# Designed miniproteins, single chains, continued (4): the designs that were tried, part 115

Each design is a single chain, and the fold is of that chain. pLDDT is the mean over its residues in the fold that is shown.

## One batch from the design tools (miniprotein)

Design m15977
Fold by ESMFold2-Fast:
Formats: C-alpha cells, structure tokens, sequence
Structure m15977 (fold): chain A 61 residues (1-61)
C-alpha cells in the first residue's frame, strides 16, 4: 500500500543518514568526504521527492 511504502522510504532515509554519518566519522580525506556528501544529497533529494509524492497520494485517497 502507499502507506506501507511511505514507512519503508522513511526508514530507508534514516538508514542512509545513519550510514553516511558513520562513514564520515571514519573518513579523513576531504575529497572523499565532499564526494559522498554530494552523492548522498542527490539521493536524499530524490527520496524526499518520492516521500512527498506518496504523502500527496495518500491525502488524495
């Protein structure tokens, strides 16, 4: 259901943020840190868009 998918995407978002935080705590190379932050920003932006779309779909039901 859209509600179940929304819960899964929110959980995925939390998992991604936690994994990135853990990676950055161990990574000292500035270029690698900048690259992961950039890559993750794009992924989180897409994920936030999908979450917003599902929230709108649920509200329309």
Amino acid sequence: SPEERLKELRRLREQIEAAVADYLAQETDPASRAEINRAVADTLAWLDGEIARLEKEIAAS
Scores: mean pLDDT 84

Design m15978
Fold by ESMFold2-Fast:
Structure m15978 (fold): chain A 91 residues (1-91)
Amino acid sequence: SYVDEVQEKLAKAVEMVYNKEVDKWKLVEVSEEEFRKKLKEVGFSDGEIDSIIETMKETEGKLFLPDKEEVTKEEILAIALKFKYEADKKK
């Protein structure tokens, strides 16, 4: 459907931003508590956060964010949306 095509294009755009920008970032492993806090601050629901965490642990073996004092909302969204869309594809 057209909606499925739009979702696929959005997922590819998020993946391209992730790959382009994350290659420039130094990543650091973070606790589940810190990761949940950051995702909640950018507006994800508890159910979405659970899905993202499960997918990151399955694919990457760990949770991570950029290794810097001021992690931007855009950087958190780039990581979180990439794994949210991966979780959605698994169903």
Scores: mean pLDDT 77

Design m15979
Fold by ESMFold2-Fast:
Structure m15979 (fold): chain A 84 residues (1-84)
Amino acid sequence: MEETTEYLKTLSGEEVLELMRKGGDRAVEMVKKLPEEKRKEAAERAIRELDAFTRAAQRAHPEHAEEIRRLGEEEKQRVREAAA
């Protein structure tokens, strides 16, 4: 977690938001490609990873913390819907 925050500090807030969008897209595609019985477990793992990343991103870029939080919630919701 600390290592992720330090890495994200080397990026701009805009670059971090772009990484979050790409991460969410990748997670959704991954979950959709799995058999139905494996989607829930994969989605739960992806949501935990997205949550940890979102928290690290907010610490790295406090000026963008609200935008990062909102995007993190949106991406987690997309992953939940992909598992349904």
Scores: mean pLDDT 82

Design m15980
Fold by ESMFold2-Fast:
Structure m15980 (fold): chain A 107 residues (1-107)
Amino acid sequence: SSEKKRIGEILLEISRTIVDFIYGDISLEEARERLHELLDELAKIKGLSEERKELALEAFDLILDKLAAAKTSEEIQEVLEYLAELLKLVIEGSSLEELEKLLERIK
């Protein structure tokens, strides 16, 4: 229950960070730093290997870069769908191959 509660708090803070970034309340660098800190905590809770954590960090960086480049609500929605897939893979457990596949789809 305490683990599930903390995961929920991290997910809410990830969501707030993304919203703040989309609305220009925080810089790309600040969003990146916040997401990396939140993912590091999530990785510790879920017992992610260093290699899986590094791929997830790379995916977050790509997602932020794509959000920064997005010009339409449709493009923003597509990038947020990648974010949802990434979070699911991190939380539910994923193979290295599944994370690598997601990275190639985001690129």
Scores: mean pLDDT 85

Design m15981
Fold by ESMFold2-Fast:
Structure m15981 (fold): chain A 58 residues (1-58)
Amino acid sequence: MTKEELYEKVKKYLLDIEGFSEESANAGAKKYVELYFKEGKSENEAWDEGLELAKKLD
């Protein structure tokens, strides 16, 4: 899975399942991708941080 594919999947989940605004979902998805690909964090850790960012911005 590419960074772009993962970003789009996480963004859709934050929009459709969690109900965040597009701006918050974009920020959360970018954070997830950065943590997962750049910092090598687990999917659970990347998700927790991305979700927290989306919540703070929404």
Scores: mean pLDDT 81

Design m15982
Fold by ESMFold2-Fast:
Structure m15982 (fold): chain A 95 residues (1-95)
Amino acid sequence: SKEVEELQLQAILAFLARMGFVNREELRELLKLFREKGLEEVLRWIREKYGEEVEKIAREIVKLVEESVDPENAAEAMKKMLELVKKEEEKLKKK
């Protein structure tokens, strides 16, 4: 669904911004890229600029957002998303 892909993009962009990986200009570029070429091209751009580990996290976010669309799985998916964000923030604190 296009609507689910937009939610997946917004979750990825929020994560990247929270981690300090993207500035406002890069956010605009990624939004344009998504509208013109779709989510997979955004994930490719993330891999090329930030590496495979950041792409892996973005793909996990994609999966968790997809799971959150199902009401039976929404609470567990949200919990996993919060744990993922917390884990990445803890890694920053140890550097």
Scores: mean pLDDT 81

Design m15983
Fold by ESMFold2-Fast:
Structure m15983 (fold): chain A 93 residues (1-93)
Amino acid sequence: SEEALKKAVEYLKEGLKTVLGLSDEQADALVNGILGGTDEDIAQAAAIIQSLNSLEQRKKLLELLLEARIIASGDTTYEEEGRAKIEEIAKEA
């Protein structure tokens, strides 16, 4: 949904700033590049990704992207299975 996409964008921008230390401008450019923005946004996004030289920084970026994708996708099957697993763990406690 459009609402889910907006939540995913806000989550991703906040994560990029707090976890990877990116500026507001860099976070906006990276998100816009990922969403298929302008050629300038795509070029800036590629430059930011290339600046993340450590394995730890790249893992954090991938984790943020995967979580944002889950929020944005509205994959009801994945959400349903996740909820069922939480309920099962709660019943065993």
Scores: mean pLDDT 70

Design m15984
Fold by ESMFold2-Fast:
Structure m15984 (fold): chain A 84 residues (1-84)
Amino acid sequence: MAAELQALAARARAEGVAEGRARGVPLEELLEEWRRYAEEELPRVEELTKKVAEGDEEAKKEALELQIEIARRAGELEAARARE
């Protein structure tokens, strides 16, 4: 699981970099998108963390999907920084 998660996150980050290069969105706009996403998802992260610790398999799946999305968005920011 952990090794598979790392591989999926690495792939998502690479895809995010490719998407970020293609989109050409300025770093400042991506940082605003990230802030909105973080603000919206923060309560969910806390709830998922608790459920994962309790062995909830659905919460583990949701946490995996969230980590993949975080990695993808990190890739977009990385591409935008490279353009600055």
Scores: mean pLDDT 76

Design m15985
Fold by ESMFold2-Fast:
Structure m15985 (fold): chain A 68 residues (1-68)
Amino acid sequence: SSDLEASYEEGLLLMYLEVLKKSDIKEFLLENKDKPGILERTKEKIEQISAFDPELSKEALKKIEEVE
């Protein structure tokens, strides 16, 4: 399950990052800032993606930092 989950997780995280890259994550977070865990969840996903694309991950995290 762990090995299969890892492959699935990679695909999901990459898809999620693609959406974030196209969409203004600042706008998304600003609109959902009152939702508990949204910032935390988004940061977690992007941090995990940094293993695949560190530059894109840093860019996304920087935008999140600016919103928070």
Scores: mean pLDDT 66

Design m15986
Fold by ESMFold2-Fast:
Structure m15986 (fold): chain A 94 residues (1-94)
Amino acid sequence: SLSVKVSRLLLEKRYGEALELLFPVVVKDTGNVPAMLMFAVAWELASEEDRKKLKEKYGELFETVVKRAMSLMDHLSEAERQSLERALELIESS
């Protein structure tokens, strides 16, 4: 599944590739909360170089998706925030 592929990329610290894999999915359905949250996680952990390359490659639409994903994180419940923080820590420690 897409979720399994993205999780593998995140564990391998291949954040730019995770963002490219997720981008067409979240563009088609911004209501796909799990995909949007995975996109936000990958974006936060991505290098400055990967962030710049992806913005240059995909342009304004990519920046719009980033803003929406980050905004979604700001509206998470306490339980959802704790789950996201745990996921970020797990990825960074791997």
Scores: mean pLDDT 79

Design m15987
Fold by ESMFold2-Fast:
Structure m15987 (fold): chain A 91 residues (1-91)
Amino acid sequence: DEKIKLVLELAKALANSDGEKVYKLVKEIEGKEDVTTDDIRDLIIKTLEELKKKSEPEKQKEIDELIEKIEGSFTSENFEKVAKFLEEYLK
């Protein structure tokens, strides 16, 4: 749950193009000094895959679509969609 909250904050920071906050959050979550785009992508995808394992089939399809979007495009629009999904999950 705490990890999902941190990934939500990360997705919000990415959606807002807040590079300093993104760097600090990924370093806190993964413990890495050097943060790459691949590290950020892997962290978000891993979190979505963990949620998919606990989700109903219709929700699994939504998660698969989000994973495909993040794998294909590292954009603020896609991270906004991830943030909205995680906010609904945490309600």
Scores: mean pLDDT 80

Design m15988
Fold by ESMFold2-Fast:
Structure m15988 (fold): chain A 93 residues (1-93)
Amino acid sequence: APPPKVHAIGVISEKLGSTEEKLKEAEAKAKKIAKEYGVELTITRVYLDEEDLAFLEEAAELPEEEALERLREWAEEKGILETVEAMLEQIKA
């Protein structure tokens, strides 16, 4: 059987203080842990500007169903919808 697959999003954001350098260090550590546990880890990088953060913060204040619709819409525009859907399925498993 193939190894279990885990999907993660790596965030780069000036407002959150998440730099590409910090993300690379976190990714290296996460991949090392994943390899130790026999897990195939896929990390998708996303850059969040102030408009992205405002959109996500507004979505988080909505009821769950509306929040998920906004999250999916945003993810599709960012080209990461497949990663977000995979992560949502992981939470249910």
Scores: mean pLDDT 79

Design m15989
Fold by ESMFold2-Fast:
Structure m15989 (fold): chain A 55 residues (1-55)
Amino acid sequence: APTRAEVEARIARLEASPDPFLQGLARLVRRMLDAGWPVEDVAETIRQAEALLAA
């Protein structure tokens, strides 16, 4: 299962991106964590968004 530290590191990478879409995704998933969403649900949201961008 993904750890909170792994998810936080992934969010930090998105925040460092010059792509405004990835910065927007980082803001969304940080709000999910702050709202108390499970770490696994946040990680899944990132994976689904990355898959859509790769399509």
Scores: mean pLDDT 81

Design m15990
Fold by ESMFold2-Fast:
Structure m15990 (fold): chain A 81 residues (1-81)
Amino acid sequence: SLEEERRKVLKETLEKLIELGVRKLELAVELTVLKPYLEDPEAKKRVEELRKEMEELTKEEKEILKELEEKLEELKRKEEE
């Protein structure tokens, strides 16, 4: 049924967002740990890498939400018939 398809899409989207959120929290912790050591060039390089990964995860989050919107619009079109 369309209701079961909607539930599946919502569950799968939430699971992906939770995994992404956990990774973002891990990066935030590592960034915080490195903050006192920014005088070290290796720590500065690692902070840059972590910030770039955080930006990519934010882009992935936006794409996941966009995909959800598109799937929900498709399900709505099927429900009108």
Scores: mean pLDDT 86

Design m15991
Fold by ESMFold2-Fast:
Structure m15991 (fold): chain A 87 residues (1-87)
Amino acid sequence: MSQEEKEEEAIRHLKAALVYAERGDEEGAVEHLEKAKKIIEETEFSKEKLEEMLEIARRTREVAEENGLEKAAEKAEEVIELIEEKL
C-alpha cells in the first residue's frame, strides 16, 4: 500500500470512528480508532495530513465524551497523543 493510500485509509477510519461515536456505538468507534492508530504508528505523514487527522481525532474524543463512551474517548486520546508526538 502506498503512503497516500495509507493516509486516506487512516482518515477514513477516523471519520468512521466519529460517525460511530455520534451514533453512540462505542464498539464501532473503538474498532475504527484502533485501525487508524495502527496505520498512524506504522506510517510517516506530512504535517498537513497529521493536522487533518488531529482535528478529526479531537472531534471524535469530544463526541465520545458527550455520549458517555469512555473507552472510545480514551482510545481517541491515545490517537491524539500519537499524532501530537509526530508533529
Scores: mean pLDDT 86

Design m15992
Fold by ESMFold2-Fast:
Structure m15992 (fold): chain A 86 residues (1-86)
Amino acid sequence: GAALRAEADAILREARELLERLKKSTDIAEMIGQILRIIGLILDLERLLEYAEQHVSDPAVIAHLRAKLRELRRILEEAMKILRTL
């Protein structure tokens, strides 16, 4: 319940911090590293959602995790757009 939601919120916060670092970066290798870490966070949240779908009966928790995963994927899309415009 609350712990799973808090963990998803922490993952999203870390991804937002990585995106802000990417926006300030002038090194392509550093930017790629930040994108790879955001991809890792997506995989972490997908695993958390799979666990929640198997073990949590509260649909509000599942809906929260899905919403955070959608937001995390939007962060990756923004990061990729920044890299492509270099």
Scores: mean pLDDT 87

Design m15993
Fold by ESMFold2-Fast:
Structure m15993 (fold): chain A 88 residues (1-88)
Amino acid sequence: MKKYDGKKLLEALREARKEILKKYGRYASVRSATRTISKELKKRGIEIPESDIRRILSEVRREEGRRTIDEEGLKRALLLLLEKYAEL
């Protein structure tokens, strides 16, 4: 699995969260959040599989028992992506 510089990945994930909040507000679908995260990561040369992003978001949404991912769930999913793909 390819790992990325933690600072670079964190900056990319922060921009993804900002774009999601701008476009969808406090509640996004897993599909919309996955697409936005994937697009922002690809802009920065970060190649995380969209399927893995979707899996993490879906799991967080399922744990919260909601149809959409709220802002807190989004933060949790992005932290999980950071922990999985950031270099130590």
Scores: mean pLDDT 81

Design m15994
Fold by ESMFold2-Fast:
Structure m15994 (fold): chain A 70 residues (1-70)
Amino acid sequence: ITAEELREIALEAGASEEAAEFIAREFEKYVKQGVDPLEAAYLAVEKAAKAGKLSLEQAVAIGERINERA
């Protein structure tokens, strides 16, 4: 999974452009720190949800789509 794919998944799940961009940037930060891309994707989504940028339904939908690409 890539930052661009993760951004697209977030938008498809109904996330705002701001939320999708936040997730993509946090994902890239985690990958740069040596976190596995799949784990980085989950951490980025969790961070966005905790920041109030995603609904619970959006976070779940994004997580399911990440699993499909793993």
Scores: mean pLDDT 82

Design m15995
Fold by ESMFold2-Fast:
Structure m15995 (fold): chain A 89 residues (1-89)
Amino acid sequence: EATAYIVNKAKAEGIALDKDLAADIAGAVANDTSIINNTLDILATGVKAGKSAADIAAELAASSSLLKYIAQDPKFIAKLDEIIAKSKA
């Protein structure tokens, strides 16, 4: 399943991505594997570089029109803040 794929791939990159956020990403990109892989790369690179959730969301919005609306959602940004905090711990 796409959610399990996202969680496992994020874990391999050292990102503490929860199942609910992974499901939100999979749904937003209609389970498109290429967009999922690009999304995870932006998340992993941004977290490792110490970028804020707002900066990561802006990069996601710029990478795909499918991510544009979800990246502007305050609920999605709040989930990113939580994941970034967990990944830094």
Scores: mean pLDDT 74

Design m15996
Fold by ESMFold2-Fast:
Structure m15996 (fold): chain A 92 residues (1-92)
Amino acid sequence: SHMIELQKKFRERLEKLSPEERKKVMDILLETGRLAGRIVRLGKENGQYEKGVEKAQELFKLFFEMLINDEPYEKIVEKLRKKAAEAEAELS
């Protein structure tokens, strides 16, 4: 599947990074997980569970794609937060 392919490319990318860069990427991945968790929870609370899950999956996909494309970390965080805010607005 497309997500499995993105996850494979993500792992390959991590292997090429320094330990310090890997730590930054893992910190962004954890933040992505927190944002995704909030989106799913909001969707569930508002009877939009499936939509919340879809939006959370879109957020992870965006993270993997931006990392694979060598986007600057600050831009990754900025775009993820914007995408999460848009998702939360759609689920409210």
Scores: mean pLDDT 85

Design m15997
Fold by ESMFold2-Fast:
Structure m15997 (fold): chain A 78 residues (1-78)
Amino acid sequence: SLEELERRAEEIEAKLTPEQIAKIEKIVEEQRKKAEEEGISSREFVLKMLEEAIEKISELPELAEVVRKMVELSLERL
């Protein structure tokens, strides 16, 4: 199931337009500065960043669902 969700996320990511990717990159840069101030770990930074980017980009609701499930399953398998 985790592997299936990874493949699903990869397929959705491949369908993203350059415009959507640029929006994600801009949000990533903004959140990176915030993470540096808060002393967030690199792993926590990546997860929080992805969540914030997806939440702010309303065109990616399906990707948000898949990422959330991947995070939940990843934690269960640890």
Scores: mean pLDDT 61

Design m15998
Fold by ESMFold2-Fast:
Structure m15998 (fold): chain A 71 residues (1-71)
Amino acid sequence: LTPEQEREVQAALALIEVGVALIAISRGNKKDVEEAIKTLERAAQRLRDLGFTEEADAVEKILKEVKEKAK
């Protein structure tokens, strides 16, 4: 893989982690929700570090909504 392709692959993996985390949140188990929130935070930061700012902003918006509902 070229460095650009590797960057895109890493971004795709972060987005897959977001999808898995959202499924865990939908199941409503408190421990799974807490771990999923941590996963979303890490994924958003990874996307930002890779230069996928729009995707990072979208994940951060989802994270904010999830945190509001978890209260």
Scores: mean pLDDT 80

Design m15999
Fold by ESMFold2-Fast:
Structure m15999 (fold): chain A 70 residues (1-70)
Amino acid sequence: SAAVGQLINMAENLLKEPDAALLRKYQFQQADLKDPLALSVLVAAIYKDTTGTEVNITHLDAVIKFINSQ
């Protein structure tokens, strides 16, 4: 799924280079990026804000599994 690929790419980029301004916008702390559920919720929110598309639970589960593999 294109959506899953985009969400995984966002999560990977945030783990490699945390964007302080983006984290502040979503009221996120850098330490929260270590929580797979919190990071997944963050990338789902960014995805909705940028694309207008809701993330379904199956796509969210795939992102959580990816983050847990890091």
Scores: mean pLDDT 80

Design m16000
Fold by ESMFold2-Fast:
Structure m16000 (fold): chain A 98 residues (1-98)
Amino acid sequence: DKKKQREYAVAYSAASILESGGSANELIGERNVKRAEEEAERRTEEAEKIGEELGEKAREEGEKRIEEAKKRAEELREEGRRDRERGRELLEETEKKL
């Protein structure tokens, strides 16, 4: 039984790392979207002060960067979901061997 307890403790530690990593990736994605939105607003405001054409280009570039950041955030969210699922499967498989 001590061997089974050790095997479960190792699996639980691995699952906890995967859970924590997934949660961190989701948070990083959300923060990156917020930064992209703030940068887009700042750059557009600065460009508009120089000229209307530059303001329009800055807006288009900002929209693309926000879209890219949202796409990356969704990828990070999906990676985090998969990592959490792998952790759960690891625990379930270990419990079956107990």
Scores: mean pLDDT 79

